# Designs tried in a protein design run: designed miniproteins, single chains. Part 102

Each design is a single chain, and the fold is of that chain. pLDDT is the mean over its residues in the fold that is shown.

## One batch from the design tools (miniprotein)

Design m3548
Fold by ESMFold2-Fast:
Structure m3548 (fold): chain A 77 residues (1-77)
Amino acid sequence: MSKAEELLEAAREAARLAREAAEAGEDPSAAELAELYEAVARTVEELIKAGVPEEEAVKKAEEHGKKLVEEIRKKKA
């Protein structure tokens, strides 16, 4: 697998684990982490489809994930 595909898979698994932790009440911020990982996964997938190099896809996904978390937090407030 490419590094971008590996990151996509890892992000999806991290999101699932974070959601389970939030539901169990172990980590109060785990729900925010789950949303962050899901946003990163979506961004990576879109960039791969657009033909962006894997290194750039990873970097841009992380930057977009940060912005999306900020917007999600603002919307939920």
Scores: mean pLDDT 70

Design m3549
Fold by ESMFold2-Fast:
Structure m3549 (fold): chain A 60 residues (1-60)
Amino acid sequence: MELSEEQARRFERAAKEAAVRALTADPTLPAEEVQRIALREGARAAGVSEEEAREYAKRS
């Protein structure tokens, strides 16, 4: 878990926004797919790897 406080905030905000956008575009998306979209978008916004983002998410 190598995220700074600012990286964590960016991840959480981007992940939430990505999930909302995905469900707004297609409300029938399965939860697992929404979570994967959120993880990728959050990781990108935070400037971290998907693996680091996944470890962070597991601790929540």
Scores: mean pLDDT 78

Design m3550
Fold by ESMFold2-Fast:
Structure m3550 (fold): chain A 97 residues (1-97)
Amino acid sequence: ATVEEVKEAVEILKKAYDEGKIFVKKEGRTFYITSLGDEETLEKIREALEILAETGLVELKIDGRNFKVTFLLPEEEIEGKSFKEALDLIVKRVEER
C-alpha cells in the first residue's frame, strides 16, 4: 500500500468509529472490531483494514462482521493508545519508510 492509501484507510476507519458504525475492544496489541453498519459500510471497513494489513504492520483476521486486528509493533508502543492513536502510529511508521 502507498502512504496515500494508508492515510485514506485510516480516515475511513476513524470516521466509522466516530459515527458509531464500529465497536472496538482492545486487548494488548489486538483490536477487536465489529461492524454495525450496512453492507456498504462493512465492505469499506474490510477494504481499509486490508490496506493496513498490506503494510506488514498489522495482521488481519476476518470473521463475517468481526475483525481481529493485531499490531505487529512492540506492545509498549501500543499500550495506553486508543484505537485512533494506534491508527496514527501506522501512518507515522509508513511515512518513515
Scores: mean pLDDT 86

Design m3551
Fold by ESMFold2-Fast:
Structure m3551 (fold): chain A 80 residues (1-80)
Amino acid sequence: MEELLKELERAIEEKDAEKVVELLKEMRKRGISDEEARKILSEKAYGAFLLLSQMVDLDDPDEALTIDRAAIWLDYIASQ
């Protein structure tokens, strides 16, 4: 769990949209809660995680569109 969340924080910092989508899907598959993420992620990374979780549809059959959306939101987060 902690390793997965640390990898997510790094992917957010590097703006690796494909890796972020992969890790968010893995977190859902493992049933990792927002509260568990809050305990491990930095304040900035946790804010990014919440925004990405709301704005990016992980169940969209168009994975390329999901990755593109994640990239847009990662750029927005980095500009804040």
Scores: mean pLDDT 80

Design m3552
Fold by ESMFold2-Fast:
Structure m3552 (fold): chain A 89 residues (1-89)
Amino acid sequence: SMAEEIEELMQKVLAGKATAEDLKRLAELLEEKIEEMRREGVSPSTIEHAEKLLEAVKNSPSAEEAQKALKKLEEELLQKRRELAEKKA
């Protein structure tokens, strides 16, 4: 499925093993997934996160920079989750 292909490509980028072709494919699939999410009425915050992932992939001049950008976005997501857990406690 599209979601499985995106997950496999994202894991490859995070492992620092993505090629330029992998990055182009990931960008294409993320664009398609974002349009699908908009059509399905997915939460704006989830769509915004996906758009940030797409921007990081498209604006990365190398696989190494794409890896760094994706790791930073995952760290930001984890920090937001911790902050929300603290506010609910």
Scores: mean pLDDT 78

Design m3553
Fold by ESMFold2-Fast:
Structure m3553 (fold): chain A 111 residues (1-111)
Amino acid sequence: DPRARAQALVNFVIDNFGEPLRNKALENGYEKFKEELRKLGKELEKAIEEKDLEKAIRILSEALNVEEKTVREFIERTKMKEEDLREIAELLRNGDVHGLLVLLIDLALNG
């Protein structure tokens, strides 16, 4: 069922990425949270330039407030390309949490 599959993928992104991001923002305050994301976005850009996937996974784990295993499995499942990682880095640098969640949902649906 394509509709049930799409709903399950959206729920997976919200549950595994959306809720941890919300909790981190609530715990640290929104301004501090956005500043942290901006710094991590810059570090992610550097990891992409260095072609260091393990460093990129560690940075995304910290940015998304999820385990490295969750990030690794998501990258593998979605067949995430370097261009997708660069878009994530740009959204993080801009502190665009809504854009980040939308991109993660899009990657899950099209992976």
Scores: mean pLDDT 81

Design m3554
Fold by ESMFold2-Fast:
Structure m3554 (fold): chain A 70 residues (1-70)
Amino acid sequence: DESRKALLDSFKEFIVQELEVENAPQSVIDAVRKENDEEKIYERVSEVLRRYFERGMERSKELQEELKLR
């Protein structure tokens, strides 16, 4: 239904936001936005979440040091 589609669109936006932070090519971002295969979306979310979690620890330390300088 539309609620399920909205949830999948939210996952896509999360994936796109992470890809934009990584400076991914526009073609990759567009591919994610156009993806309608639920399984592929879940697969990408899983991969992005794993990288996000790992980068979260690194970014947390980097951001805290940056904030101390500002």
Scores: mean pLDDT 74

Design m3555
Fold by ESMFold2-Fast:
Structure m3555 (fold): chain A 65 residues (1-65)
Amino acid sequence: VDKILARLEKLRAALRAAGDTEGAAIADQGLQQAKANPEKIEQIQAETQAQLARLAEEKVAAAAA
């Protein structure tokens, strides 16, 4: 449990440092949800990663247009 929270906090910090405001917001939302629902922390981590993957795909699609 603690390891997943630490990973989400590091991910949020890394995205903020990289200037990825949208990705940082998704990671922050996932972290807040994980803190509120520790019993669902693995599901919340997976959903946060899926949202970040979708954002990356949308950015690639927008660049290709």
Scores: mean pLDDT 77

Design m3556
Fold by ESMFold2-Fast:
Structure m3556 (fold): chain A 82 residues (1-82)
Amino acid sequence: SEEEVIKELERKAEEAIRRARELMREGRYDEAIRVLEEALKEVLEKVKKYPPKTKEQAIRVTSIALRLIGELVEAEILKKKA
């Protein structure tokens, strides 16, 4: 179901963010960026196949994407400072 897809995307995004933050603490910025980019790509692909049916689902998917983008911006900033 669309709800199960969104829950799985939320779980995977949380795991990707945690992994990326750990990689960033280790100075492994390129790997952190790759992890976040792959997670964002999966969100975009799943949204195309399973579009949100409710306003609440649309907000949740948008929130996932915005969180991943925010972490990507942070990783890119940290990489430039290194």
Scores: mean pLDDT 87

Design m3557
Fold by ESMFold2-Fast:
Structure m3557 (fold): chain A 86 residues (1-86)
Amino acid sequence: MMVRVTIINAYEPPVGSSNEIELTAEEVVASLRGEAAERVREALEAGEERLYLEVKVGELVGRLREAARAAGARDDETVGLLLEKV
């Protein structure tokens, strides 16, 4: 299953305060830690079409962390993740 992830950095307005990537559901879960990873797993099991959550950039890994940094976020900042099934 493919998931579109929009990374929203509220600290770097106005244009470019978001970045969008497509990952498999497994890659999204693997890119998150702790409670955020569990929330995504639960939403996938429940058949949810969209999920919004806020995560600390330093808790992200892989392409998701790179995308958050590309949106101008520091590792100590919180970004919004909008996940949508594709």
Scores: mean pLDDT 76

Design m3558
Fold by ESMFold2-Fast:
Structure m3558 (fold): chain A 63 residues (1-63)
Amino acid sequence: AEEIRQAADELRAQHSEDASLQPTIDQMYFDADLEEVYAQDRDRALVLQQERTAARRAARAAA
């Protein structure tokens, strides 16, 4: 989890002008949070992952 956050911070710092990387950086932070939930409750983590996927699909459909 922490390693993913550090990697996301480094990617943002090195490529701050590349807007195309922002969704990837956002996903990395989400994945770090998901890993913490996964360690405690795997089923809960799966539900959160599915909700995130559904929200992303809805955003693409609306755009």
Scores: mean pLDDT 73

Design m3559
Fold by ESMFold2-Fast:
Structure m3559 (fold): chain A 87 residues (1-87)
Amino acid sequence: DVLETIKKAAELYQQGKLEEAAKLLKDKAEKLLAKDPNSPDGYYLLSLSYYFYSQVYKQQGNDELAEKYFEKSKEYFKKAQELLAKQ
């Protein structure tokens, strides 16, 4: 369930468990995209995961990796919006 995954990730985020939240979202996204490579939900969850990884790397002082993950997050979010507009 996509909504339950998002709720659990939000709870982990509120607890400061950004790495766990990112991994949960990415694992679910990869399963969705393996079944449907054009899943809007898959790309939304990838976007959220990469955004959380960006924050993790920023907290670790790895600004270069944080920026790369943030850019990928924006790309996946745009892809999700484009796919939703086609439905």
Scores: mean pLDDT 88

Design m3560
Fold by ESMFold2-Fast:
Structure m3560 (fold): chain A 88 residues (1-88)
Amino acid sequence: MLEEQIKKMQSLISQDPNNYDSWTLLGARLLNLGRYDDALQYAQQGLQAGNGRYPGSWRVLSRVYRSLGRYDLSDQYDRIAQQLIDQN
């Protein structure tokens, strides 16, 4: 069930709330479930936990904003994610 999937994903956060990857993974899964508001919040937490250094959270934010019709923000965040990949 959808609620069980979200609950299981949230258990990952309980183990390490400062792990940017756990927040980003939750955001991506919620996005795939069509929960755009929740996906946005979790992706933003991943961005904060990762201090903006990791492309994953930026890519999830880009995808969420694209789904919300905010192509301006989607393009901006995808560019940031691509720059982070290119710098490594």
Scores: mean pLDDT 77

Design m3561
Fold by ESMFold2-Fast:
Structure m3561 (fold): chain A 55 residues (1-55)
Amino acid sequence: SPLEKKIKEVEEEIARKGDELVEVAQRDPSDHEGLSRIAGEIQGLSDKLAELEKQ
């Protein structure tokens, strides 16, 4: 269904952002601004996923 496809796309984007967060943390653990930005993006995607799953 179109909803299942959107859920999959958001899950894949969360996975990609999670990988980016790990990469940034390994490269420069003092990049608090970069880490906070990526964490915020993941939280926003997680909230979107939760709303899609309610439909």
Scores: mean pLDDT 86

Design m3562
Fold by ESMFold2-Fast:
Structure m3562 (fold): chain A 87 residues (1-87)
Amino acid sequence: MLPDFEDSGIGRVLRKAWEAAEELARRGIVGEEREFEDRTVRADGTVSEGRATVRAEEDRAVLEGRFRWRRGDEVLERDFTDEVPIV
């Protein structure tokens, strides 16, 4: 990941969501859900925004999110999904 992503809305959302997924996986609490959203707009007009939802299920914590990055006419939008097993 580029450094500007880690300190951007995208990077902050990904970090918080992953930390929450690990926490929910350790606790094993079925049905607990957390949502994260953040946005960064830079002086050059670059926009970085991320949204993620983390949900505890019986055997895993599921992380689902979307991030959008825009600079001028260039737009990148991606969905992501990850999971942390409950042990």
Scores: mean pLDDT 73

Design m3563
Fold by ESMFold2-Fast:
Structure m3563 (fold): chain A 85 residues (1-85)
Amino acid sequence: SAEAKEEEMRKRVEEEIERLKKEGISLEEALEMAKKAFKEKKYEEFLVIGAAAAVVALENKDEEAIKKLEEMLEELAKEVAEKLA
């Protein structure tokens, strides 16, 4: 069901947030991981890593990192939209 999938994805995002914080992965490294997942057509992994990176950037009030994340996610969203159209 869609509800079960949403809970699965939420759990994956929470686990990824913890991983990024525990391993000290920079936002730039997280964004490169997201780009790699997207290129490999691992769209769920892309969304999980991107969402986790967004949460970490917002919590740290890193305005420059948030801006870079927004720009990258906008470009990737356009590519996803073009492939789904």
Scores: mean pLDDT 76

Design m3564
Fold by ESMFold2-Fast:
Structure m3564 (fold): chain A 75 residues (1-75)
Amino acid sequence: SEEKVKKALELLKEAERLGVAYLRSQGRDDLAALLRQSAAQLRKEIEAHKDDEEFLEAAIKALEEELATIKALAA
């Protein structure tokens, strides 16, 4: 679904933005760089699996949980 691909990519972008900001605030530029690389790889996988509804639903759920964790840590 195009809607699920869009949602997954939007969640990934937000998780990367907040996660990188958090890690840099902790002096973990090494982990921030790794997070950017992992996000780039996951973006490619989401685009490669655009027709795999089960994969997209799992990715969305995982990214929503990750984003909630990052927001809790940054609060």
Scores: mean pLDDT 87

Design m3565
Fold by ESMFold2-Fast:
Structure m3565 (fold): chain A 64 residues (1-64)
Amino acid sequence: SEEEKEKNKKVFKAAERLAQLRIEGRADQVTVEDIAKEVGFENKEEFEKLFREKFGIPPSALLA
């Protein structure tokens, strides 16, 4: 569905943002909730579930 496509795009934006923060040494300066909100998720739990489904790892693991 179009809704699923939009959510997938947002999750990929989050992955790019997390990768950039890690490269910059700034991963400890943000929370999973901050990333979820930045890419347009209102529900952190939905974001975390979709991220795990797409990448096989929780977004919190990329911030550790």
Scores: mean pLDDT 82

Design m3566
Fold by ESMFold2-Fast:
Structure m3566 (fold): chain A 120 residues (1-120)
Amino acid sequence: SELEKKLKELLENKTIDENVLESAKILLGLSDLSENARRIGQAIANEALRKLLEGASLEEVVNLIKELGSQPASEIEIVPPVEASDEVKRRLVEAVALYLYEQNKPLSKEQIEELEKLVL
């Protein structure tokens, strides 16, 4: 698929941008920048994990992140934590990486591997 081609291209990327890494951490609910950013990111990540557990494609999850990420912070519903396997958590990291790639903010392979370690 087109997303698989983009993911392969990301795995060849050696350019490290710390601002892109921080954006990914926010979307994964891992950011320490503010309590609100962490809470919003956790809500986005948990909803994406739920969709992945329901058998959603990587493309559908990227589109969900786009929709939730464009909403005002006050409109993002707080959802309970979702239990997920390591495989599903890795797919969440891939979806966040692909979302940022579409924003012209590509993560490097090293940054993707770092994010995977943080969510596992």
Scores: mean pLDDT 76

Design m3567
Fold by ESMFold2-Fast:
Structure m3567 (fold): chain A 84 residues (1-84)
Amino acid sequence: DTEEKIEEIKRLARESHEKAQAAGKPVSHALIIEVYDDGTVKVYLRSPQGKKLKELTLDEALELARQALANPDEGLVFTETKIK
């Protein structure tokens, strides 16, 4: 389910970010989550400078978020934007 995968990605990213902040570690990468009016969702890997680096499938984004949470030296953040 797309909706369940998006919520899991957000959960893992939040936990990864909180872990990194508690440890005083920087965030290496961010996700851009774009939600379109028709319900389409696109996820991108974002650089620290805010550039879209690569479009990810939901499964790729989910795996990245899991890896970020498992790595004590990394944090992952996300931004969510509604596209008109």
Scores: mean pLDDT 78

Design m3568
Fold by ESMFold2-Fast:
Structure m3568 (fold): chain A 71 residues (1-71)
Amino acid sequence: SEKEKEIQELRRQQILSESDSGLEIMGGSSDAIANRSDKKKVEEARQRIREAAERGRQAREAYERKIEQAR
């Protein structure tokens, strides 16, 4: 479905962002506190992806139920 494609794109963007952040953190870390702040931002991005996936699932279930009622 269209929403599923959007979720996949969000996941790809998250993976790329997380990979880049990981490399930069490993290469440029100086303080543990600063590194922890960057980690929180990455985790927030992951939660946003998960919430988008849940919304997509709910929309798919609603769509499937309409089809089931028509059948």
Scores: mean pLDDT 60

Design m3569
Fold by ESMFold2-Fast:
Structure m3569 (fold): chain A 91 residues (1-91)
Amino acid sequence: GGARVTAVEPARLRVKAGEDFEVTVTLSAPGTVTVKLYRLDPETGEYVLIDEKTVTGSTATVTFKAPEEPGRYLVVATSADSSAVTEVEVE
């Protein structure tokens, strides 16, 4: 504990369905971070977990596969002491 997420930076804010995209996560100190990809389900209004990756370091890049369903997706990076979020649009 003690490492804070200081940045969550997708390589692109818009991606095509089925393409891979990278997200770079920066921490204040070496630590463990869990990066989750969520979709907003328009039928329920709930966020649905699509993928999850756990990485260690002070700077880490994770690759997600863009889902086939177009829409807004949240990328949430969570350490023991902090969370940060960004959005990616799948077209």
Scores: mean pLDDT 84

Design m3570
Fold by ESMFold2-Fast:
Structure m3570 (fold): chain A 99 residues (1-99)
Amino acid sequence: LYLAREIMEQADKAFEEGDYETALRSYEILARGLEKGKDPLTPEAYARLAEVYYKLGDTEKAIEWAEKAIEHAKNSKAPKDYQEELLKRAEEVLEKARA
């Protein structure tokens, strides 16, 4: 969805600026919207949500969303390079949160 892309871009900007609270709210809105339909952005939104929770120190939610991101990425029909990057990012969060 084009609207989902715009929300992702706004959330990514907030994350890059270190505004993790704003990024969290935007990624949560995005993730909930994507649950209602089949969208190739779903695993990316989940991976970003895991990264934000990790930055905020919520390791339990970081693990939960990282595992969901991995599941959705593996079942995604997106290009392999894109899937591999998402898996790598989600797995990195999972390792750090469990350390």
Scores: mean pLDDT 77

Design m3571
Fold by ESMFold2-Fast:
Structure m3571 (fold): chain A 72 residues (1-72)
Amino acid sequence: DKAREELLEALKREVREQSKALLGVEPPEEAVEQIARAQAELLLSDSPVGRAFRATAPEHIRELVDRTLEAE
């Protein structure tokens, strides 16, 4: 699903940028992908925790989550 891939790519960029800012190094791609997938699963979940994370996410991430849910 294109919307899900766009969400994952956006989350991967956020993870890489945060890691570089905090640690001064880019983590391995596998670690970035695992973290992004975990965040995507949480954001796409119909749980109270998932809804809370969606409420605090940047607007562009929230739009990608909504598009992914509509496509599935």
Scores: mean pLDDT 77

Design m3572
Fold by ESMFold2-Fast:
Structure m3572 (fold): chain A 80 residues (1-80)
Amino acid sequence: MSIKELADKLYEKLLEAGLDEETARRAVRIFQYEVFKMILEGISLEEAIERFKQNLESLFDKETAEIAYKIAKELLEESF
């Protein structure tokens, strides 16, 4: 599965979870950046997930961050 396919799936699942389009787009951008860094810098999947969680918590409310984190973690663990 490509980064683009993962990003598209994350966006769809975030909308299904009740996030608005703008919030979902921002979360997907953060996700793509952390996945890119994982590939380019050779950081672990666990570290990429932790960085994603920290960035979500800094930019969104707790409920939104928890929803996005849970969905993204499940997608990454299924794909890697």
Scores: mean pLDDT 81

Design m3573
Fold by ESMFold2-Fast:
Structure m3573 (fold): chain A 70 residues (1-70)
Amino acid sequence: SKEEAAKLLAGVATYAASGDTAGAVAQVNKLLEKGFLTEEEAKAIIDAIKAGDTAKALALVQEAARKLGL
């Protein structure tokens, strides 16, 4: 559902902003498993999180939300 996608994306943003790399990656994988992200989108977000590029990770999360109509 859109509500579930919004909550999971908000979780990615929260964990990424707090430096919780493991928490952020877990949320991205859950979005991928539920079909809210493509494999390509999930990989891009995870790569940004692992690189410590919080600004890029948040921008990619916002773009994913936009594509989902959130």
Scores: mean pLDDT 85

Design m3574
Fold by ESMFold2-Fast:
Structure m3574 (fold): chain A 115 residues (1-115)
Amino acid sequence: AFEALVEEAVERVREIARAAPAQGIGFVAATPADLERLLALLDGIRAALEAGVAPRDTSFVGEALPAEELPAAEERARELARRIAAAARAGDEAALEAVLEEARRLTREWHARLA
């Protein structure tokens, strides 16, 4: 269940980045519940973009993260969002995949810490 949610989140971010290169999306998530909230946010972003709302960088931090880790996680999510938008605007598929792999790895690391 968890790995399937990670892969679905990564794929939706990839799809949005390719369709709207100015839309950066960065995330730090730890649990299936965090990932389900992220997927709902991604659906909302896609719907807003399809309705003509201007792209803007969006950062997500899961509620399961410890309070003392939140400032660093928020900064990391914003940095990932900027890097995804930059790679997508450049049409740099290798750079985009590298950032998505970092997001995937970070999510797995947080999941392991909270298990």
Scores: mean pLDDT 86

Design m3575
Fold by ESMFold2-Fast:
Structure m3575 (fold): chain A 84 residues (1-84)
Amino acid sequence: EALEWVRRQLEPLRPLLDYAREHAPSTEEAREIEARRKELLDIVEKGEAPDKYLAGAQGILDLLREIERRAREAAERARRAAEE
């Protein structure tokens, strides 16, 4: 059930991640967002990574929050430019 919950959280984040990737011209930042996304997907798909992340839940939540924060920051920059 935890895995299914993470998948549901990932679905609404997909458009935000796509938006962030499109508006993140920095190669380094784009790579970081993609690396975090791939790491999260790997954990969800394997389902056997809880030992690395304190039974899995806390680490996955922290990773989701970090991805969301980075995506939101990129979106805010683009929005600020458009709103002007």
Scores: mean pLDDT 58

Design m3576
Fold by ESMFold2-Fast:
Structure m3576 (fold): chain A 117 residues (1-117)
Amino acid sequence: SALEKVAEALRALAEAAAEGARAFGETEHAERARELIREAERAPPEEAIELLVEALAVAREGLTLGIARKRGITLSEEERAAVRERARREAEEIRADLLADPEAAAALAPAIRAANA
């Protein structure tokens, strides 16, 4: 179904971002994203998409924070909150794009997994 294609693309993106967060030392963000990905495996497609959007947001927040830390950038609590808000917005925009083109979403998942092999 279209929703299953969108969920698979979101799962591939969330897995890639979680590995990125882990690689930059943000293990707590990576683990939380992976927990959400596992929850999504047991959920119907509509609920799985909601969980995977949250997973992608958490993973992207972690990745951004990890990159900043590796670059020697110290973020205030306000700046950390802004990173979290931006990660959530970006995850929602990705959801909207995938829902607009489920066939492209179906092609995206294998490509993301191949790139991260």
Scores: mean pLDDT 90

Design m3577
Fold by ESMFold2-Fast:
Structure m3577 (fold): chain A 85 residues (1-85)
Amino acid sequence: SPRDLVDELVARLREIGLPEDEVEHIRDFLLWQVDTGDRDRLLSALTGLQLMYLDKALRSTDPKQRQLYLQASDALGETHVRLRE
């Protein structure tokens, strides 16, 4: 289900090492999209977050921080692909 995919994504973002407050904001935002019942809204939300993390990576001067944001972007993109199946 879309909710299960969001829960899996949240677990991966925690494992990657995103700050807990940031992970919780992402969880709340995506679960709100799930609760609308509109899959296109959820897909758009995932795309928006991917672009945000790519932008954060491009602006990062710290290689470790850049890698973290790229891993977050990849997790979001993988969730988008799985949601479309």
Scores: mean pLDDT 87

Design m3578
Fold by ESMFold2-Fast:
Structure m3578 (fold): chain A 88 residues (1-88)
Amino acid sequence: KEEEIKEIEESTAKMIEEMRKLGLPEKVIEAVKEATRLAIEAVLNDDPAVQQQLLEKAAQIIRDALEEELSELVKKLEELSEKLRAEE
């Protein structure tokens, strides 16, 4: 449907601008773009099962990209936490 596609495109464009302002990695921004493409494909598909699969894949792409970027930060926080406890 044209309205749903327009809303997805406009929302994604605004989200990408905010993500760039926050300094998020280009890899995460590209994942959001790919997820948006899959969401548009889902809206254009008439099969509810295929729509669900495309939306789940879109969500997974975003989760995977965010997990990769956050994993290094989480590891550094865990190392700092352990060091702080050892110094107490």
Scores: mean pLDDT 74

Design m3579
Fold by ESMFold2-Fast:
Structure m3579 (fold): chain A 100 residues (1-100)
Amino acid sequence: SMTEEEIEEWLEELRKKYGLPAPPAPPLPPASREMRLGIEMLLLAAQILEKQGWELLGVSWPSATEFSVELRTPEGRILTLRVRERDGRVVLESEVREAE
């Protein structure tokens, strides 16, 4: 398993590889460093997917322990990527649904 420091270095290398800017400051403080890294991973994934023709529909940050991004696929489906903290661990979830 990667350490948090190794994950931060990996995220920076991915930003460099895809020519992406630094992530914006979050509007809410995350519950933990692991939650912050999960949020940064989702934002980086969204930026990479946007460069590949996906459309960012929005972000949701209802609490310090939950964050999600929604993207429209090139085929018109909606992908939701979510991070949340449960029982002291960060969980990554994904869901795909048909657009209305």
Scores: mean pLDDT 76

Design m3580
Fold by ESMFold2-Fast:
Structure m3580 (fold): chain A 90 residues (1-90)
Amino acid sequence: LKAYVGGRGDVGGLALEGLSGEEAAAALKKFAESHGLSYTSASLGDVGGASLTGLSGEEARELAEEFARSRGATVTRMKPPTPFELAVIK
């Protein structure tokens, strides 16, 4: 299953891959608790994840990457739309 980490700043969130649903949920909950963060697990592409209060998007990304490395998971960035992407959505 995929899990998503939300954060403050302009990047919105991160997707985590390489974990089973139960493993992803348990690991994300433990990660969120260790950092004093709220936690939501997502599956089948639902948008959700750990919410970060008082942290920048960069800090959220670094923490998610550290979590992914500790769990053997892959982090995929959900970047903010570029001017080019905004033009395509139009």
Scores: mean pLDDT 47

Design m3581
Fold by ESMFold2-Fast:
Structure m3581 (fold): chain A 79 residues (1-79)
Amino acid sequence: MRIKITAEFDTVSSLAAGALLLIGVDIETGLIDEIKIGDKTVTATLRESASLEEQEEVAKRAVELLKPIASKLKVEKIE
């Protein structure tokens, strides 16, 4: 089981900032497996090899960083 975070953005500048924030989280934690950038969304999937507790801590950090700039945030548990 892994955590997936999807953030939606109203501007290209906020989208770019959101992507960079998630890259920063990955540099600090090493627990982001995949970052996908769409037209107005950034999706981060956490590493399945990490414990659920570690994934939840990283997801909480990512959500707090994204909240001020994202128009919508979704957190899901997958596989």
Scores: mean pLDDT 84

